# Designs tried in a protein design run: designed miniproteins, single chains, continued (5). Part 58

Each design is a single chain, and the fold is of that chain. pLDDT is the mean over its residues in the fold that is shown.

## One batch from the design tools (miniprotein)

Design m17992
Fold by ESMFold2-Fast:
Structure m17992 (fold): chain A 61 residues (1-61)
Amino acid sequence: GAEAARKGAEGARRAGGGAGGAAASFYTLDIDNPEQARRAAEAAGRGDHEAGAEAAFKASE
């Protein structure tokens, strides 16, 4: 439900902070990698990736 979606978004935010940024890091190897991860996690948290579960893949839309 909605609460599960919120917790999923929070979990994806933490996972995206690592996994989403890791994908960017492999290509950019730049210090701003964490920002890419955070953006992906935030977008997933808004429900773009069904409660952010897929933020780690970033292409789940």
Scores: mean pLDDT 46

Design m17993
Fold by ESMFold2-Fast:
Structure m17993 (fold): chain A 98 residues (1-98)
Amino acid sequence: YTEEQVREADERIISLLEEGKLDEAVELAQKYVVREDTRLAIRAGELVASLAPDEKKPEIAKLTAEIVREMRALPPDQRPTLEEIIKKLEEKLGVKLP
């Protein structure tokens, strides 16, 4: 895979997340090579969606896209872990997950 192909796949996945299409974004992330930050955020979003009502799935997708952008603004050594991303999603949703 070229760097350009990875970038194109990554941008398409983020666009799907912004549209609230979490399931489609997860499918593309499984089929294409994407950035580690994008994969990590999608994993967190998928896990949170599995614990939340289905009606919140579009909101979770959009918040996952926001987290990807926030992570990319940080230096690599300050990027959050999976657990920290899950907590951030929980806070942004305004709910306490099990």
Scores: mean pLDDT 78

Design m17994
Fold by ESMFold2-Fast:
Structure m17994 (fold): chain A 63 residues (1-63)
Amino acid sequence: SKKEELLEEARRRFEAATSPADVMRAVQEFLDKADKEFSPEERDELLTEIARLLQEVAARRRA
């Protein structure tokens, strides 16, 4: 689905990011896409999933 494609793209970009600035740029892009392309309910779910992906990537980089 469109939501799944966005989340997979977000995961790949977060994992490929080489700096905190790259991560923040990716977050801004995905938040903008979510706001423009999805309903308020779907946006809230996407924001939760994006936050979870960021936590997972951060944890892996520290491990």
Scores: mean pLDDT 77

Design m17995
Fold by ESMFold2-Fast:
Structure m17995 (fold): chain A 94 residues (1-94)
Amino acid sequence: SREIEELKKNLKEVEELEKQFEEYLEISPLEAYSEVVKIAEIVGKHDEEKAEKLREAAEKLLGTEEQQKEALETFREVVDEWKEEVEKKIKELE
């Protein structure tokens, strides 16, 4: 199924970008910002509300230390929820 293949591809791409985000977070919040924006583009194909939350979190990564901590919490929560929903949808379509 094209739909299953697309969902699996999107899931893999987000997982790869998430790993890069965690690595970049230790180096530069600006580099981490770009990865979050890319994740939001993929997530937005299925869930625009989650994509919007990710874009808001990305902007906060460029702010104060407090805003960066809040952004990181939001990012991890939203990405984990999206991955669980996509994995469930893949199983329903198989």
Scores: mean pLDDT 84

Design m17996
Fold by ESMFold2-Fast:
Structure m17996 (fold): chain A 99 residues (1-99)
Amino acid sequence: GELLLRAIALQLRAIGLLLDIELDLISPEEALEEAERLLEEARELREQGAPDSLVRRILELVLEIGKKVLEKARELGDEELEKRAEELIKEAEAELASL
């Protein structure tokens, strides 16, 4: 019950973050920091026994957010933000591959 509700809440947070990026309501750096937190919370949910299908959906959203931040970082010429976004993408892809 509790894990399912937490997984749903995390999915909604990820969807909201992706929308905020698309609407330019959040900075790319702040969006990346939030996405890094979402990835860590998804890992915690997985360790606590949340269903793989729900963890997969959250990780797919984190991956999409990472790709959007990477696109924005490249537009800005922010090399450090580009590197951080690429690292997030790599970590999310590795988690998805291990599901």
Scores: mean pLDDT 89

Design m17997
Fold by ESMFold2-Fast:
Structure m17997 (fold): chain A 68 residues (1-68)
Amino acid sequence: MLTEAEKRALEIFRKIWSDEALPEDQFSAALKILSLDPEAFLAGLDPRISEEDKAKLKTFLETGKLEP
């Protein structure tokens, strides 16, 4: 199951995809892989993701916590 921080990260992704349904299991698995190389992940993010949301995701990948 997703943590509260992972759920908040998922909501950021959902905003960018205009409420596109992304299954929690797929998102959790992807984050575990992407957290091994956060720089490559962030460089490949959709340009529709705001700079603020990218910063929040970077902090989450580096610390495991997502702050507002």
Scores: mean pLDDT 57

Design m17998
Fold by ESMFold2-Fast:
Structure m17998 (fold): chain A 79 residues (1-79)
Amino acid sequence: LVPPAESVARVARQAAEAAEKGDFETAYNLAKVASEHARRLGMDDAAEAFEKAAQYAKEGNGPEASEWARRAHDLALAA
């Protein structure tokens, strides 16, 4: 029902919000799942942005994790 790009973008927003709240486990898990989905859809730039968001979430860096998740959102919508 939801276009694939919008579905990936929605998960990116959820990952960014989780990172902003300090919920790094949720941000990491959402970013990892989204990176796999983006890569299957051929959205390699978005997938790399999600991988960076996941790495920063794992490190507990909320601002960087949120920034990269937002970049992934924009990249997914541009694809």
Scores: mean pLDDT 82

Design m17999
Fold by ESMFold2-Fast:
Structure m17999 (fold): chain A 78 residues (1-78)
Amino acid sequence: AAARDREAVASMERIRDELQQQADTLKSQYERARKEAEETGNPELQKKADELKKQYDTYQAAIDSAEAGVEAARARLA
C-alpha cells in the first residue's frame, strides 16, 4: 500500500512538473510579448501578451489543483 501510494504521489508530481514547464514557457512568452508591446506600442503584440497571460492563468489554476492533490496524498502517507 505505502509503495503504491508513494508511486501515486510521484505520478502526480510528474504531472504537476509537466504543467509547470508549460506555464513557465507561457510566462516567458508572455513577458517577452509584453515587453515588445511596451517598447513598440503595437496593439497586436499587446493582444498576443493578453492571450498568453490567459493561457498562463489557466495552467496556474491546473497547477494549484495538482499541488493540492499532491499535498493530500502526502498527508495520507504521514
Scores: mean pLDDT 81

Design m18000
Fold by ESMFold2-Fast:
Structure m18000 (fold): chain A 87 residues (1-87)
Amino acid sequence: SKEEVKERLKEALRFAAERHLGLTPEQVDELVETFLKAIDEGKSIDEIVEEVRKLAERYGLTPEQIERLVNVVRQLYAEYKEELEKL
């Protein structure tokens, strides 16, 4: 289902944020909620990436960390679109 795909994306983004970027649980929750809300609102990948960049800058991530996060977000979005086509 669409909800099962979203839950998988949520867990993947949480894992990347916690393990690779060292974000706090509160920052991870805000990031995940922002990503899922943007998908639900039908935002383009470029709009989603812009929102994620703004959050990452607020969290004090380096430019290198921000680009790593953006790459994860782009990959997860592509995976989400592919999984929706299979439903």
Scores: mean pLDDT 83

Design m18001
Fold by ESMFold2-Fast:
Structure m18001 (fold): chain A 85 residues (1-85)
Amino acid sequence: MTMEEAKEYLKSQGLVNVTCEEYPADSPSVSDEEYSKLAMDSTATFSNPQLNELVKNHFKKFPSQTHGAVFCTNNKCLVCGGVKI
C-alpha cells in the first residue's frame, strides 16, 4: 500500500480535503509486520486487507480527521508518508 492509494481511498469515501496527522506519542502503535498480520486475520472486505485495516483503525479513533497516521517500526506514518523501500 502506498500513501497515494490511501489518500485516493479516503477521497472515495467523500473526504475532499485529505491531510496527514500523527498519533499522539502515548497512543498505542504497532509495527508494519503486526499490522499485516492483523489485516490478514481480520474480516476485511477490501481487496487490500492492509489498507482496509489501517483505514478502519484510523476512523475508529479519529472520526473527525480526513487522514491519519499509523506508526510503523521506525515511527513513520504508513498512510501519510509511506515506508521507504
Scores: mean pLDDT 43

Design m18002
Fold by ESMFold2-Fast:
Structure m18002 (fold): chain A 62 residues (1-62)
Amino acid sequence: SAAERLERLTEEELARMQQGIADALASDNPTIRALAERSQLVSEAELREAARARAEQRLAAE
């Protein structure tokens, strides 16, 4: 169903966002690390909401 696909895509987007933050924290660029540290102040629930919005956009775009 569309709901099941949306949930799967939300988990994919959340994983990508978390990996991006982890990669940025490991960067040798201090500006990128500072932005990643600020991103860690966002709760997992807020990241999940952002991931769901991204998933909805992907579902709408095919």
Scores: mean pLDDT 80

Design m18003
Fold by ESMFold2-Fast:
Structure m18003 (fold): chain A 87 residues (1-87)
Amino acid sequence: SELRRKVNEALADLFREMAERARKEGRPVTPEELIAALQRLFDSLPEVPDELKEETLRVARAWFQGRPDGVLTPEELEGLAEALRIS
């Protein structure tokens, strides 16, 4: 789907941007930061169905389950971005 590819590319770009910022600041990304960034991204993409937005947010929340301190490292965000680009 063209829409799914567009969403995956936007998510990959967001994750790479957040990873670069976190690396420069020397700190990991919190769930609150990622969810807020995703909500802001989806606000800029009104053509994306609400169902797909909610599913993406649900998956993102799951990424923090079982993680030490409940955060994502820059390396983990870069890996997620790469996975989305090759999908």
Scores: mean pLDDT 77

Design m18004
Fold by ESMFold2-Fast:
Structure m18004 (fold): chain A 81 residues (1-81)
Amino acid sequence: GPPSRAEQVRALMEKAIEALRARDLAALEAVMAEILSILDPASRGVLLRGWHLVLEAVEAGDLDRAVEILRETLEEILARL
């Protein structure tokens, strides 16, 4: 059958983390937009708060912190799906 929402989010999570580690912000923004489009309103709220913190960490030059925030945020969303 077609992939579940959880399977789609998991695949996109891997792409988002790879884009962030590669410092490809355009690819990261595109993947984040795809994740947002498939989430319920509550999960979108979690992702948007986490995304704001990821961007703050990137702007501060702390890529390791940004990756950890993104990973934790997406795993929290997956646990709720």
Scores: mean pLDDT 85

Design m18005
Fold by ESMFold2-Fast:
Structure m18005 (fold): chain A 88 residues (1-88)
Amino acid sequence: MDRLLEELARVLEENREEIAEELARRLGISREQAERAVDIVIEGLRERLSVQEIIDRIAEELGISREQAEDMVLEILALASLLLSEER
């Protein structure tokens, strides 16, 4: 699990701009909000935070609902997992 979290964080960091653009497009949010959400997910994965703690941090930092933050986290992780699968 720890190795997978670090690999997801690496993929997110290497593809930060592309993931933020796609996230903004899919969820209809600003690019700035998408970039901040991606950065929070990268940091949370590296800090070994739970998905719930990452969701709560995004909700507070972006001033959005927990449900919206959950959608953002799930989409970011789905995009990261897809990119990681393409590498392997």
Scores: mean pLDDT 82

Design m18006
Fold by ESMFold2-Fast:
Structure m18006 (fold): chain A 74 residues (1-74)
Amino acid sequence: MEKILKAAEEAIEANEEKYPVAAELLREAVERQLAGETLTDEAEIAELEARAEANREGLEAVLELMKEKLEELS
């Protein structure tokens, strides 16, 4: 878990300049996971899905780098 969190943080930081909205979205998701929070409101889930789709390119870039960082740490 800690290695995944570190990889996510580094990937988010690396993409903040090019994809600031996607980076913030993913940081918020990581913070919710750490807090043990789960979204149960359908409207909030739909809003997040819409924001994720609008920022898909940036999210894919962050996730791809996170995967590479995870391989480095493993």
Scores: mean pLDDT 75

Design m18007
Fold by ESMFold2-Fast:
Formats: C-alpha cells, structure tokens, sequence
Structure m18007 (fold): chain A 75 residues (1-75)
C-alpha cells in the first residue's frame, strides 16, 4: 500500500540520524497517521537501541509526539 511505502520511506529517513531531536522532527513533519509513525518508530527503536534503553526513549518520544508508549514498544 502507499501508506506502507511511505512508512518505509520514513523509517529510511530515521535510519540516517542518531539524534533523538532529529527523529522527533522527522516524525512531526510526517503526514502519516500516528499509527504508521508509531510503527516506523518502533522498528527504529528495535534497530538502534538495546532492550534496556527502549522504554526510556519511547517515553521521550511519547511526550513529544502524543503516541502511547505501548505502541512504540509493540512488536
């Protein structure tokens, strides 16, 4: 679907940065649904953060983006 292709494009952009502020800026600039943004961010967290750090980073993203922590930690 176009939504899935756009989600993959967002994930590719997220993979170009290690700065959380840039991740937040990219997510805020996205026109995707919060569900699709949450899925891209969840995949990014699994790739770039060890398991012990994911909840803390997910809480920061949740505060900035209004996405539930549970959605950011979903598999």
Amino acid sequence: SMEEEQREALLAQLRTTTLLEDVIALAKASTLSKRSIARALAEYLREFYPEEDREAVARRLSEALGIPVAALLAE
Scores: mean pLDDT 86

Design m18008
Fold by ESMFold2-Fast:
Structure m18008 (fold): chain A 86 residues (1-86)
Amino acid sequence: SPVFPELTEEENKALRELLETPLDGSTVTVSGTPLFLEELVRSSGGLREGAGTDDLEEAVEIAKSGTPLTITRGSQSRTFVFEVLP
C-alpha cells in the first residue's frame, strides 16, 4: 500500500482506500488538499487515463478543476469528482 510522508496519516489511509475501492459503477466525491489529490492521481494510472492525458501535471490540473474522471477496467467503471480543500 502506498505511504507518502508529505501526507497526514488520515490522507494516506484515504488514498489507500480509494486505490483499493472496487469498480461498481458509482460516482464518488473526493475532498482533499492539492497535495493529496496530486498523489492520488500520480498513484492511479486509471485516473490519469480518465483525464485523457499522459502528462501527470495536466492530469492533476484536470482533477483539481472538478472535472469528473472515470476509471474503467473491462466493463466495470467508477467516476471520481474532486473537491480541492485549502
Scores: mean pLDDT 73

Design m18009
Fold by ESMFold2-Fast:
Structure m18009 (fold): chain A 112 residues (1-112)
Amino acid sequence: MTKEEFLISVIDRLAREMERIIDESQSVEEFKKGLKEARDKAIEELAKHFDPETVEEIRVYLDKAYEDIVKKIDEIEAQGLPREERKAQIRKAFSEELVRLLMEILTLLNKK
């Protein structure tokens, strides 16, 4: 498996965990905790195949993505939408953020 294929598999697993967290979380606080745990697991998996310096750079991108998505969730919650509509908005925000994150990390890996 190439480094790119491995990265895509980790991001895909992260996306599936985030979908589960959206469906199962009963509060914003529980959701934020689940996201942090999913991020930490993704970093542990990446550390098996990438050098420590690269893993630390990827962690910076993941931390920023976490902060951005948390802010977006707070904005969505402030709108007072019905639960299913809120979940749809959160899924859209996640999808957009994960695509951006994947592209940024792939760009990093293609630089020496």
Scores: mean pLDDT 77

Design m18010
Fold by ESMFold2-Fast:
Structure m18010 (fold): chain A 78 residues (1-78)
Amino acid sequence: ERERAVLYSAAAINYAAAEILLELEEDEELREKLREAIKKYKEAMRAAKEGNLEEAKKLFEEGNKILEPVVRAEAARF
């Protein structure tokens, strides 16, 4: 249960962060990547709720791989 709760919470936090970034982002390519990351985190949250921790972790990591370059690109713009 602990691992499930932690994984769900991590995915939910990153999901919220990605949605906030999408609201503020004007670059079309970065917006598309943010939507892709959001989908991955939403899927990770669902998998965690279902108790599929391996799938949830995989989806969470895939979301992070998409989100990390976007955050880096946004930071570099300033």
Scores: mean pLDDT 84

Design m18011
Fold by ESMFold2-Fast:
Structure m18011 (fold): chain A 67 residues (1-67)
Amino acid sequence: MEEIKKEIEEKLKKKVEEARKNPDLEKKRKIAEEVREFLRLGRRSLPPEVLKAIEEAVKEIEEIAKE
């Protein structure tokens, strides 16, 4: 579990960074949608800590997509 958690957190950080650096609003929205879909699928199998991290990443990317 610990390794999976770290791997997911690493991927989330990369997705947020990708959204920040990408000037294309459509691509930012697609990244947000990808992470939201990951959250939806993960709700049935991932622990609450990991789900919270994904949820926070979605919020951050959505904020970036509004800018």
Scores: mean pLDDT 77

Design m18012
Fold by ESMFold2-Fast:
Structure m18012 (fold): chain A 82 residues (1-82)
Amino acid sequence: MSREELKELAKRAIEEAEEGEKRLEEIAKEVGSEELVRKLLEILRKTAEEALKLIEEGASAEEVLKVLEEGYEEAKKLAEEA
């Protein structure tokens, strides 16, 4: 997997997070909390934006994966606390 491929994936992830925000009401009904869903989408979007920035700066795949893992861990912790 190249940095260029990761950049394209990060861009699409941001677009999909925005689409998820538009469907927040439907997702919130399934999850049981609109506030939780909103916060999770914000974490995922911020994580994707940070990953994209690192890719543009020429970061290694390992650095990009670390950012994605940290974002996933934050989202998981938030979901567990709720």
Scores: mean pLDDT 75

Design m18013
Fold by ESMFold2-Fast:
Structure m18013 (fold): chain A 76 residues (1-76)
Amino acid sequence: TKEEIQRRRERDRERAQAIKDYAVKNNLKKTIDLIEELEKQGASDEEILAVLSQKYGIDPDLPLEEMIKKLEEADK
């Protein structure tokens, strides 16, 4: 149980970083601005993923590739 929580936190951190890197590389301005605002508020990686999921209608448990695709569509 505790190991599952730790694994999920690590995965959330990796996902948040991958999304940030992808957004910067592909100039997804809306996504970058939202992430920066959340980081300034002291949001955790889990909280950042939750806000992105709610705002863009993305399931946070989706594969990273599918999540990125939906973010691209939403940022247009």
Scores: mean pLDDT 75

Design m18014
Fold by ESMFold2-Fast:
Structure m18014 (fold): chain A 55 residues (1-55)
Amino acid sequence: SSMDVLLRVGEAELRRLLAQGRVDEARAAIEKVTAQDPELGARLRERFEEMLAEM
């Protein structure tokens, strides 16, 4: 689905930001996405929390 594609792209960008230590920018990106698309933002937030737990 379109949501799955957008989620994968968003996850890749969040992983890139985390790899660079840009955690606050990753959080800001999720907040901006949530403002435009609350469902996508919520899914990205769940993935982000999982990424942080794996670090």
Scores: mean pLDDT 82

Design m18015
Fold by ESMFold2-Fast:
Structure m18015 (fold): chain A 80 residues (1-80)
Amino acid sequence: MKEKIEKAEKLKAEGDRKFQLGLDALKQGDLGQGVLNGREGLKLYQEAADLASSDPKLKQEILDQRDANQKAFEDALAKS
């Protein structure tokens, strides 16, 4: 159980990193790298949420962060 929560936290952090890379790529006009990194970030958040299924509060926090980052990514895509 604890190992799954620790893995979920690491995957969330990697998801944050991938989203940031996606946003940076979009701001530079690299739509391909932006979309690839953004989608990898979403996938990592989903994997983190699945691993956090035994901790509903952490799972909800990860999903809320995913939704916030997805909105930011969609806003960046609309401006690129």
Scores: mean pLDDT 81

Design m18016
Fold by ESMFold2-Fast:
Structure m18016 (fold): chain A 62 residues (1-62)
Amino acid sequence: DIREKLEKVLDEDGKISLEQALKVARELGLDYFESAKELNKVLDKDGKISLEQAIEALESVR
């Protein structure tokens, strides 16, 4: 479920924006503040997250 939802919001570079990752977290019923905290730890300089890092971040919030 986490992987499937995140794969649907991948951009052309195979990356996920913080906004799209937080949208997926909300759809999964995860806590917004904890999700934002974990996702911010794995942001690159362009504000993007790899699929695997986004999965690990959101799984850590469950």
Scores: mean pLDDT 83

Design m18017
Fold by ESMFold2-Fast:
Structure m18017 (fold): chain A 77 residues (1-77)
Amino acid sequence: LSEEAREYVKKSLEYLDQGDFDKAVEYLEKGLKLAEKSGNSETIAIAVGTTLIFSSRVKDPKQLEKLVQAIKDANKS
């Protein structure tokens, strides 16, 4: 769970760097859900830190809305 969460988070940043925002958000949401399920503080901190990176780099209002929704959906699990 912890290692899988880190892999998803890493892939989310790779997709963000490639400009594939939809895949970036998909992998971020999967990583956040696994991080929360893991209960591991370090893994959760890495996932949360990655959401801050997304927030700093995403300037489009519609993309920001998708990011916020993905974070909310991850927290419901």
Scores: mean pLDDT 79

Design m18018
Fold by ESMFold2-Fast:
Structure m18018 (fold): chain A 58 residues (1-58)
Amino acid sequence: MEKEKLERAKENARAGAETVARNKDRQLALAQSTIEMMKAEGEEAGEYAEKLLAEVLA
């Protein structure tokens, strides 16, 4: 049953190469939104998230 979906997922993964750049941009946008949310609740969490993001992207 999952075999059919798995095969289609593999085919979609090939098309994902075109979406790789956009995926990174979306990940960055989501991370920045999350950082702002954390800053609103607690500056400490926001600063930690910013440093983590910078290191991961380096």
Scores: mean pLDDT 62

Design m18019
Fold by ESMFold2-Fast:
Structure m18019 (fold): chain A 88 residues (1-88)
Amino acid sequence: MKLVGVYLTIPKEKIKPGDKISINGKEVGTVLEVGDNYIVIKTSAGEEKLPFPGYVAESKVFKKGDKIEINGKLIGTVGEASGPLYKP
């Protein structure tokens, strides 16, 4: 089975609770919690839990090629993650 999504390459050491998260210069929310493999952000629509770093099969906030900034500092980019192509 082929799994295709996007992955986040943000170093967690650059992110702390209370930081403002922006995508391509647009503020999308505030960091509430940083876990070992997830973050929780508060957006205008509520709280969202995102894998971090990890695979995001459906990226509401993050899309391939998005530039992720914390307090105006570029900390990483969203990459594409795809499994190897298998034919039956």
Scores: mean pLDDT 60

Design m18020
Fold by ESMFold2-Fast:
Structure m18020 (fold): chain A 76 residues (1-76)
Amino acid sequence: SEELFKKEVESAKQVIEDNLKRAKELNNEDMIKQAEKLDEELKEADKNKDFKRVIFVESEATIQQMKLYVEERVKQ
């Protein structure tokens, strides 16, 4: 459904925005670039109504979130 698609895009966007914020707080340029790339890929998937790509981008963002968590813990 259109409503389900919009919710998945919004969910993925939130994870990417949170990752970008954390990457900036950690001053990690590689992670900042990765989050910005995922944001652009999500925008393209939304424009093309590509549900599979939205789910794939969300998965990549979730993996990045875990990597950022590990980096934050190691730098404490």
Scores: mean pLDDT 88

Design m18021
Fold by ESMFold2-Fast:
Structure m18021 (fold): chain A 81 residues (1-81)
Amino acid sequence: MEEKKEKVRELARELARALEAGDLEKAEEYLERMVELAPEEKKEEVRSAGKLLLDAVAAGEVSAEGAARALEELVIRAIEE
């Protein structure tokens, strides 16, 4: 469990960097890797939330760091359930 959570935190940091750089293709890659770490029953919820967060960053409604942090917390919570 700790190993999965640490990987989620690593991917969230990479996602934040990709979003800050405007590299949406790389951001989507990191999002999918985070989805893979979520429990099977939560994968679609995480993917949907992640897509909405990435869209919000593109629209200037949420910061890259804020979106990555929210997704990190969502995935870790899903793993803990």
Scores: mean pLDDT 83

Design m18022
Fold by ESMFold2-Fast:
Structure m18022 (fold): chain A 106 residues (1-106)
Amino acid sequence: LEKVREEAERRARELIEKAKENPGKGLEEALQELVRVLSEMQDALRARDLERLEELLVRAETVARTAKELLELAEKEGAPEGLIVAARGVLSAAEALRAEVRALLA
């Protein structure tokens, strides 16, 4: 579980750094990557693999934090409205996934 957290946090730092280095293309690519990760996690949740729920929760928490940081960066840098809307969408989806996984673990 610690290994999963370490990898998720490392990936998050890489995406945030990429977005900071290129607020236009880097932010867009970082958001697209988060969308792919969210899709994968939603598929895992749908498959009801209960042994992976704790790992999924750790990943969902990291994705939510990453999405929030990307949204804050997009707003600070004055990114195009479309990217800001996309970032809010990713954050909302990540928070919803976190809540659902947390509920299943309760």
Scores: mean pLDDT 79

Design m18023
Fold by ESMFold2-Fast:
Structure m18023 (fold): chain A 81 residues (1-81)
Amino acid sequence: SEVKKVEEEIKEAIEKYAKTDPESAEYIKEAEPLAIRAAKEKLKEEPESEEVKELKKKLLEIRNKKLKKDELYQEHLKKLE
């Protein structure tokens, strides 16, 4: 159940970030499905596919749109490694 563990960890990090800054929850909603997809692909195949790379880039773009320092979002991104 590695996929389940990663999904729960990512979800918890996202939810905690949203509680810290509810205004940013809108960005988190966009990032959540992307991170989960990347994590699932990474765990099952992890070929460093274009899809995983694109999802990681999208998460960085969402982060840059906010231009905000947030530890939980950084943890979210690290889960995609």
Scores: mean pLDDT 56

Design m18024
Fold by ESMFold2-Fast:
Structure m18024 (fold): chain A 66 residues (1-66)
Amino acid sequence: SVEEEMEKAKQTLFEYCKKQGETAEKLRKVSNQDFQELCEAVLGYPLSKGQVEQLKEALIKELEEE
């Protein structure tokens, strides 16, 4: 399902951010365009604007909780 795909995408991006030393604060300063390019490069498939915005919000929250 789309929901399962987005959860896996979030987890993949979370692991990538942890490896790169990215923080929630750094992600807040990244533009949605630059974040989309990073996500598509890491995941290997294109994302809609809505998916990019949702993933950015979810990833920032998860990084703040960890």
Scores: mean pLDDT 82

Design m18025
Fold by ESMFold2-Fast:
Structure m18025 (fold): chain A 97 residues (1-97)
Amino acid sequence: MEEKEKNMKFYEDEIKREKARIDELLTQLAKEDPEGAKIVQKAIENIKPLIEQYKKDNTVENLKKLVIEYSIVTAIAEILLGIHRIDKEIKRRRELE
């Protein structure tokens, strides 16, 4: 198996995993923090130019950039959901005092 083909498959599978995770997180954010969900959707839209670049130039480098950008979007979604849940818990505890 050629190393280039193996690497491309690995990154494509990573993108699929990140997309699935983003969809899960977006579903949760839409219920708990609709404004946070909008931030994540905007971050996904910012990836579109990189997708077009990869379509024009099918290199491992361009595919790797897509993996990094999707990973960043996943991290943003997780951070936003985490912050929202922490803020809600802090408010709950203050109301009970």
Scores: mean pLDDT 82

Design m18026
Fold by ESMFold2-Fast:
Structure m18026 (fold): chain A 82 residues (1-82)
Amino acid sequence: SIEEVLKKIRELDAEAAANPDKAAELRLQKIAYTLIEHLRAEYEAYLKQNPDLSQEEIEKLRKELEKKIEEIKKALEEALAG
């Protein structure tokens, strides 16, 4: 949910302030979670703009969103490993 992503962003900000040695890694995580929040917001806006969508269409869009989020998480893991 958006609330979970925003909570994670706040936790990353607090951790970066407390642990300057990890600041670069935490900034990458914050960027990734900000992008995830943007994608979730776009998904919700699209549903509001298209109230005639069937449950099947909504489920398909949700699966596409979750796939994009997983791709972002994978890219973050690769960036942190390098």
Scores: mean pLDDT 79

Design m18027
Fold by ESMFold2-Fast:
Structure m18027 (fold): chain A 81 residues (1-81)
Amino acid sequence: MPSPEEVAQEIQEALRNKDYDRVVELVESRRSLLSPAEAARADELLAKLRAGQMTEEDLEELDRIVVRMMLREAARRAAAE
């Protein structure tokens, strides 16, 4: 399976390329790395993305959630060593 860093990079690249189907797939596969509040917000953002209602602010917020997801997985790996 791809690494969390690879997934985060793919999500960010998909967002820049407006490949929203790919963003949905990659974020949903990693929802467990988010807090309940962040997961609920990601769900709302993904619903807006599916509806074609994403604003620039929504895209920035989704990017921040992806970065947090990557940082948490990196921290888990560091703690496991």
Scores: mean pLDDT 73

